# Designs tried in a protein design run: designed miniproteins, single chains, continued (5). Part 90

Each design is a single chain, and the fold is of that chain. pLDDT is the mean over its residues in the fold that is shown.

## One batch from the design tools (miniprotein)

Design m19117
Fold by ESMFold2-Fast:
Structure m19117 (fold): chain A 96 residues (1-96)
Amino acid sequence: SEEEMENLPVYALETAALIVATDTKRAIERGDEESAVEGVKLLHKIAQRIKESEGKYKEEALKNVRDAIEDVRKTAKEHGLEKVADLAQKTYNELK
């Protein structure tokens, strides 16, 4: 259906965001602050692309990406990477 075709890019972007969030958490666990910062920035760019996309699923996909960013923030805080946690918090707030 047309609705399925409109949502296909959104599903792909959401999947990419979840992979990036997982890799970012792994970077945090290693103490790799630079890679973790890049991961949060990439999550922000993916969220912006979802926001610009068409299809009814984009609101749910944005919520799922925001939840992933919050998970990254918590992981960064637990591992003492305050700059990563702060960046993730700011990114979360910008996505509402």
Scores: mean pLDDT 87

Design m19118
Fold by ESMFold2-Fast:
Structure m19118 (fold): chain A 75 residues (1-75)
Amino acid sequence: SSEEAEKKLKELKEEIQKIHEQAVERGSVTPEEFQRALQLGREIGKIAAENKLSEEQKKIIDEIEKMMQEIAAIL
């Protein structure tokens, strides 16, 4: 459902945000954090492919993609 998809996206965003904050503070990304980020990215992609997203949900994905790019840049 749309509500369930939004809840999952928000939970995934919180997980990515935690990894991003830790990586920025440390100035490096651990292999475990990078693998976790890739796993979370795959789950987000699956939700986006399987659900008709609202503009608000698309904005959440855009924010996650930006954090993912910043994590990759630190690596």
Scores: mean pLDDT 82

Design m19119
Fold by ESMFold2-Fast:
Structure m19119 (fold): chain A 72 residues (1-72)
Amino acid sequence: LPDLTKASEEEQAKVLEALRNAVEAVKTLYETKGLEAAEKFARELQARLDAALAARDYDGAVAIAEAALKEA
C-alpha cells in the first residue's frame, strides 16, 4: 500500500477509492476474459497507478482506476 501518512484524509480516501476500483476492474476482466488478460491488464494498471501515486496525483489515480473499471 502507498504511504498514506503524508496524505490528507481526503487524499487517503481517494487512494482507497482508486485501489478499490482497480481491484474491481481486474476482477471483472478476469471473469470476462480470463487469467492471462487480467494479469496483463493488472500489470499495466499497477504501473499507471504507481506513477500517479508517486507524483501525489490522487485525482489522476482515481481517474485512471475509473477508466480501467469502465473498460473492463
Scores: mean pLDDT 78

Design m19120
Fold by ESMFold2-Fast:
Structure m19120 (fold): chain A 65 residues (1-65)
Amino acid sequence: SEMEAIMDGLIEDAEALPFVARVERLSPRKIRIYLREVTPEARRQATSLATAGSILGLEVEIVEL
């Protein structure tokens, strides 16, 4: 489905970021991104991904470790 492709793409993009510790798929429409480092740049990039996901109908949670 289109939603599965969108979610897979967002997970792939998030996992590629050096400040991301891991990404958990919580449901077909929800992911959680764990940040290993919290810098202004990391927060900006994580927020950008969360915003993109939200526009596409996905719930994105960000957790700072």
Scores: mean pLDDT 83

Design m19121
Fold by ESMFold2-Fast:
Structure m19121 (fold): chain A 73 residues (1-73)
Amino acid sequence: SIDELVAKFEELVNKGEEYLDNGDYKKAYEYFQKAEDYLRENLPKEKIEEFEKKAKRTIGRFLVYKAMALSKL
């Protein structure tokens, strides 16, 4: 379901944030990449709008945290 997809995406982003907070920028980046790859593999085109509405806050956090991790590599 879309809710399960949102939950898995949030889990991966939260894990990346934990590594980022601990200064492990390489592992943080790996988890943000896993989150992106998960969406590429599992989010069908017809569900993108529904996903974006439900995960708007987490998508925003993902973009900021991924950029922060990259800036430290």
Scores: mean pLDDT 89

Design m19122
Fold by ESMFold2-Fast:
Structure m19122 (fold): chain A 74 residues (1-74)
Amino acid sequence: PLPSPEEVQAAADYVLERLAAGEPLSLEELRARFPDHPALATFLGQLMAAWEAGAISPAQVRAMLDWLVREAEA
């Protein structure tokens, strides 16, 4: 099943909160929080892993999350 726009927004907000706190966010934690949306959890986990590795900036993470929310219907 595809995540709802509400679910995508909630996931984006959660990731942004952890990013603002400078806290790492694991794929396991994301899967536990969004068990019905494994593709969403995997995408967010990869995005946070890329930030943690220094491959992308916090601004790029915010831009990707903004894009993801806009791609969700609504």
Scores: mean pLDDT 80

Design m19123
Fold by ESMFold2-Fast:
Structure m19123 (fold): chain A 102 residues (1-102)
Amino acid sequence: EEEERVRKIREDVAYAQKNLSPEEAEEFRLRAEAELRVISDHRLLKLIYDNSDYYRELKEKAKAGDQKAKEEIDSINKGLDARTERLRARVEAEVDAKLAAK
């Protein structure tokens, strides 16, 4: 799913470079790179957690009705969501700064 999204973003960048003005294509590329960074960070975190025996065991306990395990997973997910939002805000601000420096 994220692989398809990454592929589409890269294809859209190539299309923009061919069909849009150089300024519009560059803005599109910078914003696409920012989104790809967010996707890559999320993929890395997912890979780390999916390869964690601790996290897998925690998910199995939560499925079995362990309320403490469910609360711990909820806490982890909220932390990851907050991190993703902070990263998105940062990379978008970086793009805006690069565009303003032209």
Scores: mean pLDDT 79

Design m19124
Fold by ESMFold2-Fast:
Order: structure tokens, then C-alpha cells, then sequence
Structure m19124 (fold): chain A 103 residues (1-103)
């Protein structure tokens, strides 16, 4: 059940990432590798870097940093499927806000 939910969330994360035009090929490869590995800490680090370079809303960066600290503090190598789903939703929301600001 948890493994199936994790795989579904990974597939959703890949679909969202595929639609992000601001990722360069190296960043996209790094995100795909992190998703495949279930390494959400790595994934959060990549998106913090992207958010900084693309001048995302500071609140997005703060939220991602807080989440990263919680993942490290718990010592979990692969977080629960719900955590990945939450992260994916946050990244999608940040991209939508950034697109509206650019318009």
C-alpha cells in the first residue's frame, strides 16, 4: 500500500517536472534521479536552488527549507508517500505563482 502510493506520487512528480520549462537539462536529470531514488532531501535541495535562481516568492523557499530540516531531523531515508505528494503540490503551486508574476 505505502509502496504503491509512493510510486503513484513519483509518477505525479515526474509529470509535474516534465511541464516545468525553467529546468535546464542537468537540473531535470538530477530531479529524475532523485525521484527514482526516492531521495526527497535531494529533490528539495534541487528545488530550493531552482526557486532561488528563478526568483520565486521567498515564502516558497522558507517552506522548502523548513521541510528539508524536518526530513533530516527525522533521519528517514525515504519519506512517506503523503510527504512526497505534499512536496509535489507545493512545487506545482510555486510554479503557478511564478508564472502569474511573470505575466
Amino acid sequence: DVAARRQANIARARAIVAGMPFLDPAQRAAVDAAIDAGDVVRLVDIFIDVARRQNFDPAVIVTLQHYRQQLIATGQPVPPADVIAFFVAMVDRAAQIQARRAA
Scores: mean pLDDT 65

Design m19125
Fold by ESMFold2-Fast:
Structure m19125 (fold): chain A 91 residues (1-91)
Amino acid sequence: SIIDQVIYVAQQVVRLAQQQGDDRTVRGAQQVIDLAQQIRQQGLEDRVSDQIRQALGYLSRAISYLRQGNTDRAYRYVQQAIDYLQQGLRM
């Protein structure tokens, strides 16, 4: 499912950010994992599929920036993913 992809990609963000000593991006990506698990647990995936797709897109961009060593941009994209998942939980 797409929420499984969000969790998987967020776990990759955690790994890459840990390798770079980027503690704030690690914490942000862990928050993404927690929010995605809440959406799954509450059965909201179909109702908030747009928010989940947006979050996945932002996490993919965060990985690209981490691979470039741009931790500031990676963190901003992780924050966008958090915002979309939080919006989904509020709907």
Scores: mean pLDDT 90

Design m19126
Fold by ESMFold2-Fast:
Structure m19126 (fold): chain A 95 residues (1-95)
Amino acid sequence: SDLVSDVQSLSDYLKRIARQISVSSESGQKRLLGLMHGRISLMKQRLLQEGKTEAVQQLSQMEDEVEEMLKNRSPVEEIEKLIDEQSQKIIDLVQ
């Protein structure tokens, strides 16, 4: 479905942001976190429009967990794994 494709695109975007944050200054991190929240906000709006309330809740949980890991400079491999696992849960909810 196009929702599955949109979630996959979001997952790829978030992993790219995580990789960029791992090599960024504090100011760069703040900017990249803003971009992350913006993209997630658009996806939440799309999911709400489609009546996928459970997927919105799962995406909000992923957003909070990813933000904490990024702020704490967790290994990028762990952040990418979390994004992949949580994105798959969202995909399962929208199929």
Scores: mean pLDDT 88

Design m19127
Fold by ESMFold2-Fast:
Structure m19127 (fold): chain A 117 residues (1-117)
Amino acid sequence: TTTVEKKAPPVEARPGDTITVSVELPAHDQPATVTVEVTVKVSGGPVKRITATATLTNHQAPASTSTAEVDKAGEEVKLTITLAPTLLQAGDRVEVRIRVEGEPATLEVHVKVTVKT
């Protein structure tokens, strides 16, 4: 099992904004399950909805993409996305796109990716 973490700096998000966090993954010689845990700390708002979409780059949809959503976000929300098992190649990345609905808020985004073969 391999874990990679990335913390984005605080960013002001307005309705319709998309925040992108990209995490590089190690190559594996056998199919691996990729689990993406997104922690979003919210200041301001109110925020009505947070949507996180994880996409594995260089892999065919729909298996390479999954979305998690939470309504009426509090001060801290966690979203977990599990992608279908796939063979990871050098240069593969998980792109996490986060959208917010509601009033403007400051977001702190942490992405933790766990790769299990």
Scores: mean pLDDT 77

Design m19128
Fold by ESMFold2-Fast:
Structure m19128 (fold): chain A 63 residues (1-63)
Amino acid sequence: VDEEEVNEALALMELALAESIYKQGKKLDPEDLERMIERVESFGTPEAKEAAERLRKILEEQK
């Protein structure tokens, strides 16, 4: 199994969770979002970076 494929799936799951919560009108804790971003970025794939970028956008929009 390719390591990149596993990292991609995890990055997408983190993004989907955060986006779902945000879409429901629930506020995400900024500290939790920062932790998710750091975790996703640690995977090092292009898709993980893109997912982290979208998570960061949610964080900024909640300000």
Scores: mean pLDDT 73

Design m19129
Fold by ESMFold2-Fast:
Structure m19129 (fold): chain A 81 residues (1-81)
Amino acid sequence: EELLKKARELGEEADRLAEQGDPEAIPVFKEAVKLYHKAKDYKSEIGLILRGVGLALERNDQALLDAVTEAAKEISEEDKK
């Protein structure tokens, strides 16, 4: 419950920061993705990753694209290890 609420708030903040081109979007996206994964809200987790990719492509922001891709990889690797 609290994890899901925090994940949603961070996800919304990450979206706003990414639209502004703020590099702080990167750590916020990573944290939001991890919290959605811990909350087992995989639909919101996937939705956030897809939005991050879309924003990175629209902004031509390679750093954001790399960060969103790394966040997705990191949570997947944590579950497998």
Scores: mean pLDDT 74

Design m19130
Fold by ESMFold2-Fast:
Structure m19130 (fold): chain A 77 residues (1-77)
Amino acid sequence: SDASKAALQASIEMFVVMADQQAKILALDQQLRQAQQNNAPQSVLDAIEQQKRQVEQDAQARIAQIRADLDATLAKL
């Protein structure tokens, strides 16, 4: 059905967003550990934590948009 195709496409898009988010968070966690080991200033540690929060917020916003687009598509069916 058209509804099933729309739901599948949205699921794939959300999966891609989540995979990208996980990769970025993993990279930032590695940067944070390296900065801690090198006794980086607190401002550097705080900046990495802020980047991590931004990545999470960006992913949530994109997933919300995908869900809204799916809901709009299903409402027209």
Scores: mean pLDDT 92

Design m19131
Fold by ESMFold2-Fast:
Structure m19131 (fold): chain A 78 residues (1-78)
Amino acid sequence: MSEELKKLREKVREKAGEVLDYAKQAAENYTKQNPDVDYEEALKKAQDIVNKYTGEGIRSGKIDEAAEKAKAEIDKLV
């Protein structure tokens, strides 16, 4: 019981943080290659993806799948 809940919370924190960091780096890399693009706009799109898949992962219990899918969606933005 408590181990399952602890593992779920740990995985959510780990994956959400990892995907968010990945998204920030992707946005920075994208704006560095495209100086005409606003970093704020790129970051907002990435954050929306992170938020969407974090919620879906928690709801379905498939955090790993949600994180992988979020990264794939972020890759499409760059």
Scores: mean pLDDT 74

Design m19132
Fold by ESMFold2-Fast:
Structure m19132 (fold): chain A 88 residues (1-88)
Amino acid sequence: SAAERLLGAGRLLLDTTKEHPGKIHPEGAIAGLEALLEVAKEAKGKASAEAKETALKAVETLRENNRDSLSEEALRLLDEVKETVEAN
């Protein structure tokens, strides 16, 4: 389901961000955030608490570790992902 995919996508982004702190290209960050946003929209309030917590942690870890390299577009997209996940 989309809710299960949200957990998987959140875990993948979190692991990638922790493994490569400060080394994510802005284009790669945008692609990952867009994928997470689409899955979060598809989940439509059916995501587990674990999926939401994992996705939010991934987004905040990406922001914290890569803030100096993230474009304004990536930061805006990150905020939209956070809001969409929190609404789930």
Scores: mean pLDDT 77

Design m19133
Fold by ESMFold2-Fast:
Structure m19133 (fold): chain A 80 residues (1-80)
Amino acid sequence: SALDQEYLDKLGKAKTIEELVKIAVEILRDPRASEELKRKAALLIGAAGHPIAIEPLKEILENSEDEVSKEAAREALELI
């Protein structure tokens, strides 16, 4: 989708691991983002291993109404 491509473009322009992780967290918080993109965002957050993701991922698990985002956040936390 056009939204998914916009996020992929943002990820490609990220200059730091911190910026990249922040964009991936934004994907998990966006209910319009595809299930595939959210799963890729989770893998990316986990692979980056950056601690700035921990609190946002916990917030998604506690407060999100999107089951895909909650599952993605759980998987990412297991990899960090």
Scores: mean pLDDT 83

Design m19134
Fold by ESMFold2-Fast:
Structure m19134 (fold): chain A 75 residues (1-75)
Amino acid sequence: MEEEQRALEEAERRGQRAAKDSSLLSDEQLEAIADGIASHYGLSEEQKEKVLEKLKEKRKKGEPLTKAVNEIVEE
């Protein structure tokens, strides 16, 4: 439990740093982030693809990735 929470905190810290420079993220990095989100929230393959598309859209618009995550979780 504690180790699992520490891994989540590390992933969140990496996500926060990546979110600051979202426009600099590669497609491979966005795919890794989408995979992490899908694993964390127990998303289906269909939802994972939707996450990846939203992350790419936010990157192109220069918007923070945290907004994309919140929008997907609300669905």
Scores: mean pLDDT 66

Design m19135
Fold by ESMFold2-Fast:
Formats: structure tokens, C-alpha cells, sequence
Structure m19135 (fold): chain A 75 residues (1-75)
């Protein structure tokens, strides 16, 4: 869904922020590795839910995690 795709984009953004915070190069490979972390996906989903004004569900979180991994592979 569009919501799950948006959550994936936020997860990639969170991954990039964490890489910068730790002084690691922000590359597609590093973003993909960081975004595969369930905690990074969760932060992305929370940001997307807040922006969209929708409640966070288990099914959405799982879909967003898969979307985040796929999106990160495309970066």
C-alpha cells in the first residue's frame, strides 16, 4: 500500500540519520543494512503513521519492514 511504501522511505531516512550520527558513509549499501534493522523500520513506521494520522498496526509494521528492505535495495 502507499502507507507501507511511505513507511519504507521513512525507515531509509532514519537509517541515513543513524549512519551520519555514527560517522559512517551514507551509501545505498549501508542504508540497506541499517534499514534491515527492525528498530529502524519501527521508527520509520512511527514517523509515517504520525504524518498520515493513522493508527499503527502489527500488519502495517510487517508490511513496512518488507517494503523498507525492498526500497533500500533500490537505493
Amino acid sequence: TAYAGGAGAYAAGVAAERLREEGVEVTPENIAKMAADPEVTREGVERAAEEAGVPLGEEVLRAAHKAAIQLAKML
Scores: mean pLDDT 65

Design m19136
Fold by ESMFold2-Fast:
Order: sequence, then structure tokens, then C-alpha cells
Structure m19136 (fold): chain A 95 residues (1-95)
Amino acid sequence: EEKEKAIEALKKAIENFEKAIQAVRDGDTETAEKYALEALKAINEAGPYIDPLKGTQIQMLILAGLTALHFGDYDAAISAFEGAKKLAEEQLKEL
């Protein structure tokens, strides 16, 4: 069912946000970018099944986190990815 696809995609996004945050903490910005992009892909896959405004907010937070990584603002990157993860977890509870 469509809900099962959304649940799987949101869980995948949450896991990738956790991995991105840990990579930032470890100083591995290349790995953090990889996991953030995988999370973005998972959110796009969940898109048809979640609140479109919340989906857009999660996407904007991922882009903000990637921008912060590019400028070496690791605290801002972690904050953005944690915010995106929290919104994804809230969407998962709504399903």
C-alpha cells in the first residue's frame, strides 16, 4: 500500500539524517553530503504521501544543511539536519 512506501521512505530519510549528523561530528564532510543527498532522495520518494508543505520544509532544511557544510558551519549543518529529521519523524507518526 501507499502508506507502506511512505513509511519505508521516511525511515530511510531518518536513518540517512542520523548518518549525516554523525559524519559532520566526525569531520567527514564528504560522507555527510552523501547521506544528506540520500535523505533528500528518500524525502522526494515520500513526497506524494506526506504533507506537501512539510515535505518542502524538510527539503529546504536539507539544502540549508548542505550550504552550511560548504561554508564550514558545522553547527548550522547539524542543526538543519536535526530539524529535517524531527519533521520527518513527525510525518512518520502522522501515517
Scores: mean pLDDT 89

Design m19137
Fold by ESMFold2-Fast:
Structure m19137 (fold): chain A 86 residues (1-86)
Amino acid sequence: SLLERIRELVDELLSLLDPEQQAEVRAEFERFVRLVEEKADKTILGMEYIAFMAEVWLAARRLDPERQAEVLRLAEELGELMRELL
């Protein structure tokens, strides 16, 4: 399913982050998933999507250049799939 593919990419992305950053980014992702399951308004889903992507970007900026590039590549793929839920 689409959500299973999204979860796989999130797990891959999280594996590249420090444990402290993993917990924060995962919490934001689970908030997005909960809103999807609760069939929240597309506007609310869009705002949470932006919030999640902002957390990913902030976490990526603290990494070395090679890890940052990989996280941003995964984030681009993830963003494409998450937008299908909006």
Scores: mean pLDDT 85

Design m19138
Fold by ESMFold2-Fast:
Structure m19138 (fold): chain A 65 residues (1-65)
Amino acid sequence: SAAALEEKIRRLAEEIVKKYGADFNLVLLELRALAERYPGSQETSAEMFRAWFTPAIDKAIEASK
């Protein structure tokens, strides 16, 4: 389901931020790789990535300060 996929992506993003949060560039590259890993899910994945991706990037930027 869309909700299950969203939860999975959120958890994967949280793990990326936990692991690389001190290095903004590494977080950005890893989040980009995560987004590219799910291209076959089309429009739903793209909207999910956008809505989730922005907060994750903001958190990563904050952690790198």
Scores: mean pLDDT 63

Design m19139
Fold by ESMFold2-Fast:
Structure m19139 (fold): chain A 105 residues (1-105)
Amino acid sequence: VVLELTKIQVLALGGITEAIIYYERFNDPERALETLRRMVETIVQRLHDLAQKYNLPLQPVDDFAKQLDALVAAAEADPSRLREIMDEMQNLLLETLNIIEKQAS
């Protein structure tokens, strides 16, 4: 479980980094938001698959998905908050991965 969770974390951090590059370097908030949406869909799917594979509770994954959707919606409403929202996404990811790891122990 730990190795799979680490792979998901690396993938999520990669998506956030790519979104930051589009937003800050290329001044492209639309591409940044598209990148975040794809990352969120991928991460949630992989966490759901992992929870099913190891017969872990789905509630933390479902809660995480709802919170990520709310953060994406907030970024769409105010793109000037995109950096702040990406930092919140990273913190939420770390919290969720920690919960899942503890449940697998």
Scores: mean pLDDT 83

Design m19140
Fold by ESMFold2-Fast:
Structure m19140 (fold): chain A 63 residues (1-63)
Amino acid sequence: KLYKILNEDFKKAAQKVLGTDSELFSASEVAEAAKKIFPQARRLSKKELIEKLLEKGFIEEVK
């Protein structure tokens, strides 16, 4: 599944960290970027992190 980052600051930081201009990200790419940008995210599993980001409206699942 692919995700769109809705939070503009997080999107720009993730694109910089991952070295991409993509508007769509895999769960692994979102989790990698989040763990590098937000130290607190390192305490969460990939699944937990994606679920929390969806809950907060930072990302959206592309179906």
Scores: mean pLDDT 82

Design m19141
Fold by ESMFold2-Fast:
Structure m19141 (fold): chain A 87 residues (1-87)
Amino acid sequence: EKDTKALREMLERLVERSTSFSEMAREGLEMLDKGASAKEVIEKMVEELIKRVGEDRMDRKTALDALVLLARRLGVPEAAEVIRKVK
């Protein structure tokens, strides 16, 4: 699927850059390899972001911006709305 390919390429770039998102990106790639949809991966990333809000406040802004961009480009508007409410 086109959306799954775009998500995979984005997650692979996050892993390559060795950012604080590398671990979350690796989990997303594992889910895609197991047959998860792009929507399922994005929803899990949103859940992980909410959990991390109390632990890593610097990562929160970058994660929110990345997830909003990802959700909009892959046509998952529900994820974008949830992310905005967390901010």
Scores: mean pLDDT 65

Design m19142
Fold by ESMFold2-Fast:
Parts: C-alpha cells; sequence; structure tokens
Structure m19142 (fold): chain A 88 residues (1-88)
C-alpha cells in the first residue's frame, strides 16, 4: 500500500528532524524498521516496493541539495527494501 509506505517514511523523517539523527543512524533505523515489519508480516512485498521507490526519491532530493551522506543513507535503505520485497 503506497499510503502506508508514505506514512512510514513521513514518521521517520519527522523523528530525524526533531532529534537530529545522523545519516548513519537514520539508515540503521530505516533498515531495522523495514526488517521488523517484514518479519512480523505487517507489510506486503508491494508495500516494500513502494517504500523503496519513496526512499529512492528522497535520496535524489538530498543529492540535489548537496547532502550526499543523507542521500547515500536513503539509497541504501531503498536497496534493502527491494531485497526484502524479493524475499517475501
Amino acid sequence: DEELARAILTQLERVAERHGLSPQTLRDRLIRALESNAQAGLVSAETLEHVAKLLEEKSREYRRQGRLEMARAYEEASRHARELAEKL
């Protein structure tokens, strides 16, 4: 569900903004949340594919802003979401 994927991304972005998470910490939290939800059966492969697309869009946005480490964090999380979708 694309709407669920957007909700997940929005919550993680709000946490990062309020608590000043480093790109590495954000990446680790994104990956951990995706893994936990996939293992619990809370998200479908289709939802994970939508999450991957949204994370990739955010990576492109941060690259345009010159925030390369943040862009890399989102790109790695996007790749991980696609790998999880393939395993489901």
Scores: mean pLDDT 75

Design m19143
Fold by ESMFold2-Fast:
Structure m19143 (fold): chain A 95 residues (1-95)
Amino acid sequence: QGDQDYQQGNQLFQQGRYDDAIQYYQRAIQLNSNDNNQRAISQFNLGRVYFQQGRYSDSIRYFRQARSDMTDQDIYNQYQQQMRDISDQISQSHP
């Protein structure tokens, strides 16, 4: 169920429709309340959208939630480097 909203969020993000993408990712998080890893992937993509909008505090907050909810080590390993790279870019930009 949440996967459909997640897929729609991804499509809107690719189109640069950031506010719409945020709404669908937030719905995916709510619908995946019992699936920590799927919720975490949506939180990770929210972090990416907020980064693209220059909303760095929101970006970091969602990456922290994503890391906390990623209980699957393979999923964590897949996403941790991207979260680190974006966090490092924020730190280097002198916000």
Scores: mean pLDDT 83

Design m19144
Fold by ESMFold2-Fast:
Structure m19144 (fold): chain A 55 residues (1-55)
Amino acid sequence: GNADAEKALAEAKKLLAAGDAGGAVTAASHAIRYSTDEAIREEAEKLREEALKKV
């Protein structure tokens, strides 16, 4: 659900900020999978795309 998606998105942001691009991709993918809110999904997709540029 959205709570799981928000948690995964927060983890993805933390991992990306720490330089763990691979971990950020995985966490963002989980956020996308569990989101039912368009805004959360779009934010997770953008974060995953940014992380993929750093892998």
Scores: mean pLDDT 82

Design m19145
Fold by ESMFold2-Fast:
Structure m19145 (fold): chain A 109 residues (1-109)
Amino acid sequence: GSLSEEARKLVKEAEKLIKQAEELIKKGKIKEAYKLLVEAIRLLEKALELAKKAKDKKTIEKVIELAKRVIELAKEIADKDPSLLLEAIGLVLRAIGIIIDAELELKKL
């Protein structure tokens, strides 16, 4: 498939994991939710790499949207399980890195 097709597939997989993590947070399954968000951020990092090479503006914008959602859910994880505060901070920092990289790429398009 094209780089854009591969990037979009990874974005869809990440979005599914983010939605599952949100449901797990609502059920009090905080550690399980954290694990899904770690996998989601990994998929978003890979998707951004492919989308940048493809110059796929729409997919880059979707990566930013989902990374922002990961930040919101990481805050909920820290609020509901303070023992995961450092893990949540790590997840936020990774998401911020994705957003910065993606926004810088959009300036070149």
Scores: mean pLDDT 92

Design m19146
Fold by ESMFold2-Fast:
Structure m19146 (fold): chain A 99 residues (1-99)
Amino acid sequence: DEVEKLIESLKSTPAEELPDKLAQIAALMLQQQLSAEELQKVADKIFETLKPKLPEELVEELEKKREEYFAQLPLRDAVAAFLKDLILLIAENIEKIKV
């Protein structure tokens, strides 16, 4: 419920606030003790919600990283690596992100 509300709020969150809000969502996911499959579903929902705000180049980079991590790592580790890269790449490209 709380995670779902935060994900929906990403649609209207200023680019500057996205890294902190994503970190908050990640912390709540950890507190809920979700299964690896549940973590993957939530991570994918976060990414899908953010796609319209992200430059096409960044979306392509994140999709490639997701595919690579999910091919090479156990599911939980793949989700963690993907979310970390999502947060870092957004923080590094904040000026290119749409309102």
Scores: mean pLDDT 82

Design m19147
Fold by ESMFold2-Fast:
Structure m19147 (fold): chain A 87 residues (1-87)
Amino acid sequence: SIEDKIEELTEKIKAAKTVEETEKILKELRDYVLEVAKSSSPEELEKIEKIVLGAFTEVLSATKDPEMQKVIVEEANKLGKELRKIY
């Protein structure tokens, strides 16, 4: 399911030890979410946004390194902008 895949990627981000590893997994998350979103109804998009928001909240709460937090926030903003284009 979408929830299971996002949860898997969320756990990988929380386990990442470098900025490079974090960026790679965040890109995988973005690519997956955008692919699913393109084929989704407006109701499904609302559910995807809620799941994605929860995932970013979880990774930010687990991240203590300011540089990692910056990368996560930048990717969250980028994904949010791309999702708004699909509406």
Scores: mean pLDDT 83

Design m19148
Fold by ESMFold2-Fast:
Structure m19148 (fold): chain A 86 residues (1-86)
Amino acid sequence: SELEEKIKELEKKIKKLKEQLKKDPNNKEALLNLAQVLMGRGFLLSLLERNEEAAKDYLEAAKLFEKLGNFGMAKDLRKLAKRVLK
């Protein structure tokens, strides 16, 4: 489906961002970009009812926002992860 194709493109972006962060773990731009891509994939996964995978992406994004000092966004993403698993 078109959604699954978009998820595959986001998977490629996640891989590249993780490789970048392996070389520079404190790159704030790469951390923010990874968090945003994970949120986007989580949303698309939830539309496909792949809710456990969506929750995993939201929780990974929450950890990245915590590392960036954005505790409000991290809290909201953890709530969203719980909501998709109900």
Scores: mean pLDDT 90

Design m19149
Fold by ESMFold2-Fast:
Structure m19149 (fold): chain A 70 residues (1-70)
Amino acid sequence: MLTPEEVDARIYRLLLEGKTVEQILAELADKVPNPELLKERIERDYKEFKETGRVPELEPVARAAGVPIE
């Protein structure tokens, strides 16, 4: 299982790669204890990313995990 921080970093990386909610869910659903909560989280993050081009709340975690954020 991934930690919440690892999940956040991977969501942000996949959003930067242009993945859809369905693609992100498919990548992560088997790596979390609650796929329904994961889906809700991905949908919220995806919406913010599409509206602003960023998910600022996830940036510190993604940087700590080595995701290339400029």
Scores: mean pLDDT 78

Design m19150
Fold by ESMFold2-Fast:
Structure m19150 (fold): chain A 55 residues (1-55)
Amino acid sequence: DEEIAKRSYEGGYKAGYGLGAEAGAQLGRMQGEEANSPKAAEAGYKGGYEGGLAG
């Protein structure tokens, strides 16, 4: 789901910004997995990693 993937990316990005790339990526992935969406899990991972690099 496009919408769920977008939400997971944004959630991961915010988490990564505060916690760092590794922790943000993990949280984003878990959020996507909880939504039962492989696309959301991948998007969350990428968002968390990129957010961590930005913070």
Scores: mean pLDDT 74

